# Designed miniproteins, single chains, continued (4): the designs that were tried, part 57

Each design is a single chain, and the fold is of that chain. pLDDT is the mean over its residues in the fold that is shown.

## One batch from the design tools (miniprotein)

Design m13959
Fold by ESMFold2-Fast:
Structure m13959 (fold): chain A 87 residues (1-87)
Amino acid sequence: LSEEEANEFYQKAVQYGGEIMDQLDAGRSPDDIAAELIASLSPEELEVAVAGLGIEISRLSSLFSQKSNDKRKQLTQILRLLTQALL
């Protein structure tokens, strides 16, 4: 992998993570978000989305509020469903 390819992957992962966070903030359920991603994305794109979720979960883990804990649990549920679909 070139540095450019690694940077491209990281940028796409951050974008997917942000879009998922926006959907959760809009009141969509974790299960509905995961189902839409599984139906719409290739296995390679799902791996990028999983990486994006990992970044967002890590970011929220630095926050010690109930709201952040609830959102982290929702992201973890989506991550679980996406990784199950990749197996």
Scores: mean pLDDT 80

Design m13960
Fold by ESMFold2-Fast:
Structure m13960 (fold): chain A 91 residues (1-91)
Amino acid sequence: MKKREEEQEKRLEEAKKAMREAAELLVEGGEVEEVAKLLAKVVPEEVARRAAELAARRAEERREELDVEEAAGLIAEAIAEAVEEAEEEEA
C-alpha cells in the first residue's frame, strides 16, 4: 500500500508542475500547441488541446494583467470545461 500511495502523490505533484509550467507559458505568450503538450501530461490529448485553446483565449482578454497565479486559474477552469465537454459528447 505505501508504494502505491507514494506513486499517486508523485503523479499529483507532476500534474501540478505541468499545470504551473503551462501557466508560465501563457504569461510569456507561449503558443497553444506548447501549452497543450504540457497539459497532455495531466489529461487526455484532446482535453489538453481544448483546455489550451480556452485558456489562451482568456489570457488574451487579460493580456496586461495576467500573472502566473491568474494563468493557473484560467488553465484549471479550461481543463474543467474541456472535461465537461468531453463527458457530454460521451453521454
Scores: mean pLDDT 74

Design m13961
Fold by ESMFold2-Fast:
Structure m13961 (fold): chain A 90 residues (1-90)
Amino acid sequence: MVKELEELAKQAKENGDDLSAAGYRVLADLAREAERSGDPEAIELAREALRLAEELTRAVQAGDQETAQQLQIQLSQTVAELIDLLEQKK
């Protein structure tokens, strides 16, 4: 998860997408925190965020702006849930 998200961040930056690159770096940090927490729910949310990030990257590369926007909304929602869950862990 962490390595895959860091690779997505690097690819986005190389393609001039600084916003996605920054977002993927934040996701990598959250995935690392989820793994350290040992919480299966946090780990699953981090895994789902990675899957959404990969699909978002593909939609952007395909020029499918409608699908990309939909996936960005879903990714943001999943990230918010992950942050909320991790904050509840102390």
Scores: mean pLDDT 81

Design m13962
Fold by ESMFold2-Fast:
Structure m13962 (fold): chain A 92 residues (1-92)
Amino acid sequence: SEIAREMEALAERYADLPDEEKLKILAEEGYKEWKSLTEEEKKEEEEIVKKAKELAEKEAPETPENREIKLKGQRAKLIEEKAKLYEKRKKE
């Protein structure tokens, strides 16, 4: 499924939540999935993040494909941030 469709489904399910909270829910589900990924699959996600950054820097035209890549990159960044917070708590 496209992340854009997941965002719309989440908006329907949690209509009363602000968008920031909806993104956190997607990042939480994504982090749970991310923990089960292999090293190879994690590298593929890093590649998507780099590709999303390049598209933004080059001001690439807004196509459905480019939009999906940008959304995947945004979600991956939120997952990475959450992973860093959990690693910090592990040492406590």
Scores: mean pLDDT 66

Design m13963
Fold by ESMFold2-Fast:
Formats: structure tokens, C-alpha cells, sequence
Structure m13963 (fold): chain A 68 residues (1-68)
């Protein structure tokens, strides 16, 4: 589903930003492009929920890695 792609793209962009990946700018642009397209297809409310899931997953992974 487009929602899964939005959530994954947002999570990947946040993870790459936290770990200072050289792909950070490209991943941020891809996430923004998917969010824009998904809002037109699914509506803003569904996309906002996908963004929140992506942020939650990125935060859980960052906390897991940093716990050591």
C-alpha cells in the first residue's frame, strides 16, 4: 500500500539523518515526494497516520541501538 511506502520512507529518512548517512538528502527528498503524492491519492488524514507510524518505528530503532 502507498501508506506503507510513506511510513518506510519517513522512517528511513529519519534513521539516515540520525546516523548522518551520505544518502540523507536523497532519502529526505524521496520521503517528501511520496508524502505529496500520497496526500493526493489517499487524503491527508491517512498520510498523517503513515508519517506517525514511520516516526514511531524510527524512534524505537534509535532507542534500541542507543540502549547499549
Amino acid sequence: MVEDIVAASVAQALLNKHFKSPMQERNEKNADDFVKSAKELLGEEAVQRAIEEGKKKAKEWIEFVEKR
Scores: mean pLDDT 70

Design m13964
Fold by ESMFold2-Fast:
Structure m13964 (fold): chain A 80 residues (1-80)
Amino acid sequence: SEKEKIKKEIIELADKIPDEVYKEGVKKLVEALLKGSISGEEAIEMIKEGLERLKELYPEKAEELEAIFNEIIELIKKLS
């Protein structure tokens, strides 16, 4: 299905995140979104908060993290 395809793309992007806790956090967030436990709007806000925190932890990777997370946000919008 289209939703399964988008989920796979988000998981592949999450695997590029250089932090295991945030990587697993994104994967759990997508599962919650697909189950309807959270809204797409709530998911996007959590992703944005995660990006800002990761940029503080890994400032040398800020541009790479922004690219990954912005792509995840666009995919979440397609699921909503």
Scores: mean pLDDT 86

Design m13965
Fold by ESMFold2-Fast:
Structure m13965 (fold): chain A 95 residues (1-95)
Amino acid sequence: KPIKESEIDKIKSLEDFLRVDLSSVNKETEIGKFLDGIYVPVSKAPEELVAYNKEKYKDFIEKYPFLKDYVRIKLPSEAETPLERWFAFNYLATG
């Protein structure tokens, strides 16, 4: 069953994190936006992108420590800032 916002403290792994019911979480919140993304191991992500994710989602990573081993990447269509758009086109546009 999906994890509701009231059960969010029960998240222990990336698998649990991906089971969060986004309909019970405001998609405009930092957590709602973070849940709706592509996750890549830090070992396969550029250092600059790792640093950006760590700074932007610091409070969220502190709440869910397993996320330290992953970075969230936005698709070009999801990019809200010039920096996010630059990462999307330089690291996701080859396929």
Scores: mean pLDDT 63

Design m13966
Fold by ESMFold2-Fast:
Structure m13966 (fold): chain A 60 residues (1-60)
Amino acid sequence: DPLTERLKAIVAALTPNESAARILLAHYTREIERNPHLSPEQKARLIAAMREAARAALAA
């Protein structure tokens, strides 16, 4: 999904460390959930993808 790929890339680029990853994950999750132009399915996919990207960064 282009939106999912873009968000994962943005999260990776803007998260130089684990603390930044957590902050950006929380911020983007909130913004995605508040976005009226995204379907529930798109919101779920984007949030899941970002959580997985952040978790991978945090676990590594």
Scores: mean pLDDT 71

Design m13967
Fold by ESMFold2-Fast:
Structure m13967 (fold): chain A 87 residues (1-87)
Amino acid sequence: SMRQQVYDMMRQMFQAVGQGDNQRIQQILQQSQQRGFTYLSQAAQYFLDGDYVSGYQYVMQTIDQYQIPVQPGTIRGIQARIRVEQR
């Protein structure tokens, strides 16, 4: 399903960002653009540009847009990363 594809790409994105894997982020950017996952592609672009605050905010928009069933700890983790990057 489209929701499953978005979930899998979002999870891979979060892992790639955590590992500093810019090649993987670039691949996710291309795949999300091809599939029309607009917020996810914006997140990838912001992470590649070094704008981690905007990147994480667009990951949150992706979760909301597709109603992705993520654990509450995942949401809190993203929010914590946004706060750290704003300092």
Scores: mean pLDDT 81

Design m13968
Fold by ESMFold2-Fast:
Parts: structure tokens; sequence; C-alpha cells
Structure m13968 (fold): chain A 71 residues (1-71)
């Protein structure tokens, strides 16, 4: 899933920033991670953003269903 690739890139970016003594905002990390995933897959950034958005919406529905079963 694209969300998994995005998370891995975010973790790498945070690690790199810490090693360099830099601080990055969550928005900057997310934008850079999306860019790197797009470059890796050979897709436009807009395509990666759309797919990640859809995956996030699907995950929210799954979490909602799990919460309803526990309630």
Amino acid sequence: KLASLLTAEQIRLIGDALDAGKTLSSDDITKEAVKRVAERLGLPVSKVEEEVRKDQEENKEILKQLQEQLA
C-alpha cells in the first residue's frame, strides 16, 4: 500500500533530520515523503497524493467498523 511506503519515507526523513540536527514540520515531512514515493514509482506527485488519500479513507472506515464492534 502507498500509505506503508509513505510512512517508511517519513521515518527516514525524521532520522535524517535528527542526524543533521534539523527540525522539520509534519507538513514538510509529509510533502517530501510524497515526493520521494512519487519519484520511486515514476508517478506524478498528484497521483500519489490521490492514492494515499483513498487509502487513508479506507483505513478510517476499517477503524470505524472495529470501534462499532467493540462498543
Scores: mean pLDDT 70

Design m13969
Fold by ESMFold2-Fast:
Structure m13969 (fold): chain A 65 residues (1-65)
Amino acid sequence: SEEKLREGRLLGILAAPIISQRLKELGAEKVEVTKVDADTFKITYEKDGKVYEEELTLEELRELV
C-alpha cells in the first residue's frame, strides 16, 4: 500500500545515519544505504580494501532504530 511505501521511506531516512555511523566505527569506508524496494534496503561499504554488500529488511531496520 501507499502507507507502507511511505513508512519504509521514513524508516530508511531515520536508520541510514545510524547504520552509517556504526559501520564507520567498525572501520568501514564509503558507506552507502540504498532503498531497493518497499521492504528491502541495500548497504554497501568498503573495509580493508574489500567491498561488502548486505541487505536489510524493513523489520531489521526497525530493530536498529
Scores: mean pLDDT 72

Design m13970
Fold by ESMFold2-Fast:
Structure m13970 (fold): chain A 99 residues (1-99)
Amino acid sequence: SLEEEVQRFVDEVVEKVGDERARPIARALYDLAANLGIEFDLDKPISLLKPAIEDPVMRLLLEMRYGREVTNAILKAYEKLKDKEATVVDFVREALKYL
């Protein structure tokens, strides 16, 4: 099921990062990838999510689902890493600095 796929991805990110606070961030990133129809894993570059993360409607949906604090952490991490070759794990580690 989609929920089982999401849970596997989220658990893998949390394990790699070593911080349970990563859980809502990882789930939000998966939702962005799913909205774009992209198969997403830890080795994928965060730049693949650009069309979703820069969409004002997607930003609003993230705030509604994950709250303003998590959404702001994601947006701050994106601003810092958008021009760099960064993986999902790199991005989640950066976002955690803003929680």
Scores: mean pLDDT 86

Design m13971
Fold by ESMFold2-Fast:
Structure m13971 (fold): chain A 82 residues (1-82)
Amino acid sequence: SVDDELRKLIEEGVSIMQANESNLSPEAKKKVQLAEEYMRQGNLLDSAKYMKAAFQLGIPNFSVDVQKKMQMIMQKINILIS
């Protein structure tokens, strides 16, 4: 289902952000925590919103490879919620 695919993409995004936690500001870390909380509540749209916000805040501190992986995930999420 669309919800199952969306959840999987959010989980992949969270995993990448957690693996790069040392590159995240306190504000970006808070957004990742909110994404996880909304996902636990079954609110996938707000979860995706906060995951996207965390990624945008982290962009200047990420390697090119991390940026490409996250951009691909964000693009797929955007298509699913459009």
Scores: mean pLDDT 83

Design m13972
Fold by ESMFold2-Fast:
Structure m13972 (fold): chain A 100 residues (1-100)
Amino acid sequence: SEVDKVYLEISKELTKLVVEELKKIETPSPAEQLKALFELMAKYAEKVLSPENAEKVKKLYLELAELADASTPEETKKVTENLLEINKLFLEEAEERAKK
């Protein structure tokens, strides 16, 4: 669908920006790498999303960065909930762009 195409292009653009910056990070531990990944996703959300969706997604990714060492059931649930909400916001962005 056109929505799926737009969603994939947004995801591809964000991934490209994040991967380019991640290559500059030296000797990351798995937890530090995951934290850096989410912080970069938050940073570049504004380059690929509308201002309203970018602000919401940025907040959710920054919360995920703080949960990079999530080990409790409560923390794991919060990670899952934030990831689902981020996915929903990206889908809503794609739906709005597909209408144009």
Scores: mean pLDDT 84

Design m13973
Fold by ESMFold2-Fast:
Structure m13973 (fold): chain A 67 residues (1-67)
Amino acid sequence: SLEELAKTAREAAEEIEKLGKESGKPELAKEYVEKIDRLGVRGAITGDYEEAIKEIKELLKEAKEEL
């Protein structure tokens, strides 16, 4: 659902921003947050909510390994 997509994107962005501050890499965290925002917007426009949620979760996992 759009609601679940919005929640997933918001929670992922918040977690990444927190990790970026804690690791001293806020600029890298910002790049990941911008990628999550793009995936969320695309999913909302296309209606492919499940695919967008999956891609956001994969990107969050990648960010957690890099931050």
Scores: mean pLDDT 86

Design m13974
Fold by ESMFold2-Fast:
Structure m13974 (fold): chain A 82 residues (1-82)
Amino acid sequence: MEEIKKKAEELLEEVLKAVREAGHPQFDVIEFYALLFKNIDPGPEGYRNALYFISNLLTEYPEIRKLAREKAEEVEKMIKEA
């Protein structure tokens, strides 16, 4: 579980970096809600939920939306295989 959580955190950081580098005007709001998800749900599920949340908000950034969805699905697979 802890190893999955660490990897999930790294995947969320990768997606947040992509959103920041794209110059999204509400990056601070997106980051704030992502941090709320990881505080509400213990373990890797919080990071998974944050990644799905980001994927649903980025309609103007289809490549980043796809990245967030793929990383969320990767975390979900790791949870199911644990």
Scores: mean pLDDT 77

Design m13975
Fold by ESMFold2-Fast:
Structure m13975 (fold): chain A 71 residues (1-71)
Amino acid sequence: SDEELEKQAKRIQKKLEEKGIKISLETVKKVLSNKELVDELERQSVREYLETGKALDGAELTLKALEKLGI
């Protein structure tokens, strides 16, 4: 739902801000709305965990998504 997307985007925006990264809520929502990109990054996260034993957090995955979108 739109409400759930807004809530999730705000949570990720806050985590990025804690890492020193200032990004608009609109940009975070755009990333989260791209299901194909999110699915690809989730698969990559699982692969990394299986190979390295280290989980990527939601903020790190969002940054990779932004890089892929050229934002």
Scores: mean pLDDT 76

Design m13976
Fold by ESMFold2-Fast:
Structure m13976 (fold): chain A 74 residues (1-74)
Amino acid sequence: MEEMIKAWIEVFDEFQEKNPDNKDLIKELEKAKEALEKKDFEGFKEHLENLGKLATPEQLAEFEAIVQEKAAEL
């Protein structure tokens, strides 16, 4: 479980680094990371859904690519 939480935090950090100008996306990423650290998986899911609503199709494709890359390392 802790290794999975760490992997998700790394995904969020990389996505945030690639999208530093979108303040609303960054706030939702930070909330999702906080929920994971607290092991609040319901809160984590809610913030991921909000991220999907705020992100452009291009940003969503980039996020999916980062997730797939990290999943391949497992």
Scores: mean pLDDT 77

Design m13977
Fold by ESMFold2-Fast:
Structure m13977 (fold): chain A 88 residues (1-88)
Amino acid sequence: SPLLAPLPEEVRKALIELVKAFNDGDVEKVREYARRLLEAAGGDPAALEWVATFLAILSGIAKSQGKTEIAEVLDEALDEAVARLRAL
C-alpha cells in the first residue's frame, strides 16, 4: 500500500496481519500481531511513533465497536510502544 511505503517491510507485514486479526475479531491473533508489530519497530523512533499512533487509532475503533477485549490488548501494546519511546 502506498500509505505504508516508508515503513520497514517487517512493520508493514505485521500491520497487515494485525488488521486482518482485528477484522476477524480474533483476540489472540490481535495480541500476537501487535507484539510482532512492536518487535518489528524495534528501537526505531519513527517506526515506534507511527506504531503508537496506529495502535491508538485502532483501539479507538475497537472501543466504538464494543470490542472491549481487543481494545484492552491494543491499549497494552500502545503502552509498550510509548514506554519504548520514553526509553530512547
Scores: mean pLDDT 84

Design m13978
Fold by ESMFold2-Fast:
Structure m13978 (fold): chain A 91 residues (1-91)
Amino acid sequence: MLEEIRRIGKEFTEKLEKKWEELPEEKREEIERRLQRLLDELRAQGLDERAALEAALPEFYRMLLEEGVVTEEEVKRYLEALEKRRALAAA
């Protein structure tokens, strides 16, 4: 799950990796549980695995913001990068 998200967002993986490793285990498990629930709900709506992961990324970044792993500015930047990648994929 988290590895698949890192694969999709690999441009930002190194920046997130250290901050994620510094997060307490209990908080990592809480975020992963919330994310897995969201992925299950998206897949139940008929999204394939990749589409569900890409749709879940904005909420994942918001979860990281709530736990202090990333700043509001970093979340904005990550969301802009996702949007640009979607635009390039559509072209």
Scores: mean pLDDT 71

Design m13979
Fold by ESMFold2-Fast:
Structure m13979 (fold): chain A 64 residues (1-64)
Amino acid sequence: MSLEEIKKRFYERAGKVRTREELIRLINETIDELRKAGASEEEIFNIVHDIATLAAQRLAEERA
């Protein structure tokens, strides 16, 4: 699976996160999958940061 395909999949999942436990699991799975795909530490950091931000925003909306 390409880096772009991995990013797309995890971005879709980030938009569906409903609990803090799902957020933590998503972040851990994102890091693991990106490392297996050969992404650099910088790429992993940037992608994880974006996914975490999107998921955290979604969780805040669900709690409103």
Scores: mean pLDDT 78

Design m13980
Fold by ESMFold2-Fast:
Structure m13980 (fold): chain A 55 residues (1-55)
Amino acid sequence: EEEVLRRGLEALKQAKALHDASATNGEAARQFEAMPPEFKEAIARGARVGTERHL
């Protein structure tokens, strides 16, 4: 269903914004990028249920 997918995409965009801010720190940004694509998608999917639980 598109609404569920849209929420996942929005979480991914928020992750990019946080990643951009973390880039100023350096280490946090690298760790985030080091994660495999499957992990990134899993996080985005979970975000639709409880994004603020594990931010």
Scores: mean pLDDT 61

Design m13981
Fold by ESMFold2-Fast:
Structure m13981 (fold): chain A 62 residues (1-62)
Amino acid sequence: SMAAVEAQVEAMFAEAKAWAAEQGKVLTPAEIYQRIADMYEDMGQAELAAIAREKAEQFRAA
């Protein structure tokens, strides 16, 4: 379902945010979602990549 896809993207966002903090990196939410989108696209996960890209666009527009 779409809700399950969105939940998976949000779980990955939480992991990526924690990783960035551990590395002392300052990444915006838009940058984190864009990296997640690129990662899912490289893995052939088109639906996950699309949702992550939409989130990146939302945060870039803010």
Scores: mean pLDDT 82

Design m13982
Fold by ESMFold2-Fast:
Structure m13982 (fold): chain A 88 residues (1-88)
Amino acid sequence: SEAVKAAIELANKIREKLKGKDYVTADEVIELTREAAAELGRRFGNPDVPEIAEKAAREMLKGKERVSADAAYTVILNALIEAAKAAE
C-alpha cells in the first residue's frame, strides 16, 4: 500500500527528531502523531486519518505519562500504519 509506505516514511522522519531524547511525554507523542497523520491525510485526500491515528496512539499510551524515545517511535509508527490502512 502506498499509504502504508508513506506512514513508515513519516514515522522514520519523526524517529530522527527523537534521537538524543531520554523520554517523550504522552502529549508530545500524540501531537507528533497528529502532525504526521495530517500530512498523510492530505497526501491521500482522507480527512479522517488524523482522528484515527490520534485514537490509536491514545489507546497505546493509556495509563502512561511518558515513554522512551524507542517506545514513542513504535506508537507513532503503529498509529500511522493503522490510519493508512483506512486511507486506501
Scores: mean pLDDT 87

Design m13983
Fold by ESMFold2-Fast:
Structure m13983 (fold): chain A 99 residues (1-99)
Amino acid sequence: SLLEKAKEIGKKAYEELKKKNPDLPEKEHKRIGARVGLEELLRLLMNSENFKELVRRMAEEAREAGDLELAEELEKYIDDKEKSFELLLDRILEASAAA
């Protein structure tokens, strides 16, 4: 599973960061590990035929949430995989930080 692979990579990043930077708060270790896992998940999805469909779905969810600016940016850059990747990553991280 792509999600399981991303979780494993995020966990390894978390464990490596704890060893190299033990003085960082535990919340930062977890945040950075989660970010690395999410970046890997999105990168795996970016190379999938279904990546454009994921971007379209996220744009629709942003529009329904009243985030018209984000929805328009995702739609504008739907054929730009790298830009779409960055926008999706930022969206997921922002949503996670708000929870």
Scores: mean pLDDT 73

Design m13984
Fold by ESMFold2-Fast:
Structure m13984 (fold): chain A 87 residues (1-87)
Amino acid sequence: ADASEIRRLRSLLESIKRGGEFDVEKGLVSPETIRKRTENTLAYLDELAKTASPAVQAEIERIKAELEEFTDRLVKEAEEKGYQTKL
């Protein structure tokens, strides 16, 4: 059960990363939209953690940390790409 949930959470993170990278590469999202998407995902993970097992809670914390690091990087890339387009 926990293993399946952890697998689902990791799949969610990978999908978010692929989609975010694609959207930034194509200029489809603003830095603000990226931040809001992450805020919504973090809120979802926080709610999930309230009823999760210790093993799943530990994985959620790892995913949250990885997602925040990814978001900071992606926001910077989006700002740089948008700035280049305005030049």
Scores: mean pLDDT 82

Design m13985
Fold by ESMFold2-Fast:
Structure m13985 (fold): chain A 73 residues (1-73)
Amino acid sequence: MEEKAIEEIARILREAHPETTDAVARSFARSILKRYFEEGISEEELREYLLTVHGVPEEAADRIIKVLEELKK
């Protein structure tokens, strides 16, 4: 379910950036989902986006990508 993926991605984002509020982290999670499913970016482009725009470490980016892969089935 999309909402569960949003919550998990928001949790990962907050682990990398503890200063981020839950509402902001969920907003970022929704933006990440939109880029992956609506804009159809590649996993490589998504990884670059996560590292550069969201400033998460490589490990966190890999965890987010796995959440999105699970949501795809």
Scores: mean pLDDT 81

Design m13986
Fold by ESMFold2-Fast:
Structure m13986 (fold): chain A 94 residues (1-94)
Amino acid sequence: MMSTLSVEEQAELIIEGIRKAMEAAKKGAEMTEEQREKIEEYLEFAEKLKKEGKSPVEIVEEIAYKELGRELSEEEKNMPAEERFERIAELADK
């Protein structure tokens, strides 16, 4: 596969990216109101899931499926985390 990072490392990098985007917005970076609200929602949701004991991979999956407007299927819930993460990446690409 195309990445040298583990799925867990990639998930942590995505969460960090969302955090950095919010920090940039707070410092007055040009951003639409919709984009700002969406980033705030992602951070709030991620922090809630983190408090519930969810892993970075599970947090990223929950955010992605929320954005897609659908729930994880039973098949997807039973997939290994690596396969689920790859599937989310495929859905985001197209």
Scores: mean pLDDT 69

Design m13987
Fold by ESMFold2-Fast:
Structure m13987 (fold): chain A 82 residues (1-82)
Amino acid sequence: SEEELELAKDLLASLVAAEAKKKGIAAGLSYEEIEELGKKAEEEVRKSSLEEQIKLAEELLKKAPESMKKLLQKLLEQLKKF
């Protein structure tokens, strides 16, 4: 459904933002800088096309821990549905 597609897009944006924040923490950034990185990453995902979002989900799946792979696989399947 369209609601399931929107949920998948929201989850993708959140996961990309979380990944950006992890990189900021590893780089020793401040709380405010980390929060801004997450917000910008989420906004970039939301502005991207469905095709670009699918590519982002595939990239996340490649580097994801095993526990997250099933969720990302299902998310990717939802993005690819009509």
Scores: mean pLDDT 83

Design m13988
Fold by ESMFold2-Fast:
Structure m13988 (fold): chain A 80 residues (1-80)
Amino acid sequence: TKAEELIEEMRKLIEEDPETAAEKMIELMKENIDSLEPEMKEVFQAAVDELEELFKKGIKLSKEEVELLVEILEDALKKL
């Protein structure tokens, strides 16, 4: 599915450059969110909202925290 493709692309971003992965993941999700099914869109929108809130607070996510976020998204999609 499109959501599974987004998860795979986000994992690649983390492997290539962990320091910019969170910012690029937000952009990737925003660019593709309207093409997702409604239930998947809600899951990805929640992730975007949380990441943007962390950036507003000046919180820098570690590689492990970004990887955990992707795992949470993947697990949420498996339950849909």
Scores: mean pLDDT 78

Design m13989
Fold by ESMFold2-Fast:
Structure m13989 (fold): chain A 90 residues (1-90)
Amino acid sequence: LRSQLQRLRTVLQQQADIMAKNDEISQEFLRATENTIDQAIKLVGQLDPSAAQKLEELRKEFLEKAKNKDIDGMRETVQQVIDLLDEVLS
């Protein structure tokens, strides 16, 4: 479980880095990022239901930023997901 969360954290960091380098995000990339967050919620829910609820709120925020094509907002939300995973993993 911990190794799976560390792997997802690495993927999320890569996704945040891609958002920082690009002016446009493809629909495929957006779906991939959403899927990574969904996997994190499922795994975190097995360890800490309160943290999983916070991730669900961040997922909703991410989708709202995505609808507005706010790449900086999407990146900021992904960083908050990473920070929460780091907290769960410590």
Scores: mean pLDDT 84

Design m13990
Fold by ESMFold2-Fast:
Structure m13990 (fold): chain A 59 residues (1-59)
Amino acid sequence: EKIKEEFLKAAQETLDRLNRVREEASKLPKEEADRVYRQAGREASDELLKKQTELKKKA
C-alpha cells in the first residue's frame, strides 16, 4: 500500500536525522550530548507515531 511506502520514507528520514544528531552531539560535552540525544530520541518516536496516525486517518 502507498501508506506503507510513505511510512518507510518517514522512518528512513528519521534515522538519517538521528545519525546526524549523534554526530553533532559528539562535539558537545558529555552531559549536553546525553541530553540532546535523549531529547532527539523522544522527538523521533513522537514524530513516527504522529506520522503513523496521520496515515491511518487518511487510509
Scores: mean pLDDT 77

Design m13991
Fold by ESMFold2-Fast:
Parts: sequence; structure tokens; C-alpha cells
Structure m13991 (fold): chain A 68 residues (1-68)
Amino acid sequence: METLIVSVFRGPDETYLFVYNKDTKTISFVPASSSPTYAEIAALVEEHGTLEVVVKDGKVVALTPIEK
């Protein structure tokens, strides 16, 4: 189970996700289309803004909006 903080970045062609993994303290920059999980997260971030999400077995199991 991993806890990620995710924000959306507008790319030239498609939407990208800026992903901070709280467990490993690593930052990744990935296209929203790179996996079904990231596509789901991108849609949720577009609706709610920056999110903390909990991922289990490649599935989003919890989400919490982060206030600015």
C-alpha cells in the first residue's frame, strides 16, 4: 500500500501527473495515460484539485483533497 500526493500538470499534448510518494520520498512525473490507475487519479485531481491518494494493488482505495 502506497500513499501518493498527486498534482496535475498541463503538457503540450496530454495531461501529466506530478507524483510524490510519501513512503519512499521520491518524485515522479508521468503521463495520465500511462496506466488505468493514473488515468483515474488524473480525473479525480481535475475534479478535486491536488489529492493525497492511497493505492493498493494498483487501485485507488482512498483519496483526500489537499487544501492550498
Scores: mean pLDDT 79

Design m13992
Fold by ESMFold2-Fast:
Structure m13992 (fold): chain A 93 residues (1-93)
Amino acid sequence: ELRKEAAELLREIADLLLEGSDHPAVQQTAEDLRQLADLLEEGKLSVEEVKAAVERLKGLMPQLERLIPDRAVLARIRELLDRLLEVLEELEE
């Protein structure tokens, strides 16, 4: 079930962000992703709204790279973001 998979990917990315940095901006991003996952799973957000939020986060990756020193964590976050966007595109149509 693609919607559940998308919510699980959002939560996994949020967990990795919290493991990667204690910076307030990174922690806020993780909380925002957890909220998106909950709302998406409950059917309270459109797939397009979640996709737009994820695309904005992907655009912020250069800033997150400066705040998260573990490059393996960063690589995993990028992999999960790409997978999440694929799942959201399948859900969109």
Scores: mean pLDDT 82

Design m13993
Fold by ESMFold2-Fast:
Structure m13993 (fold): chain A 79 residues (1-79)
Amino acid sequence: SSAQEAIEKLKNIVKEIEKLYKELAADPSTPERQKSIAGFLLIALKSELLVVERNPDNEVNRERSLQWAEEVLKWLKEK
């Protein structure tokens, strides 16, 4: 379904964010504050993904979570 496709897209974005976070966390030149913020955002997005997976018919929440994940990914890539 289109809902399942959107959820898979969200899962893939969260997975990419986790990969980028691990690279950022392993970089000794990255300030600890930035690592903490990135880690917090990853945890928050994983929590939102669980809510979306439990309520796949909530299109508004699904679209908001997807948009937020895309913004976090963009922020991490700008580092």
Scores: mean pLDDT 86

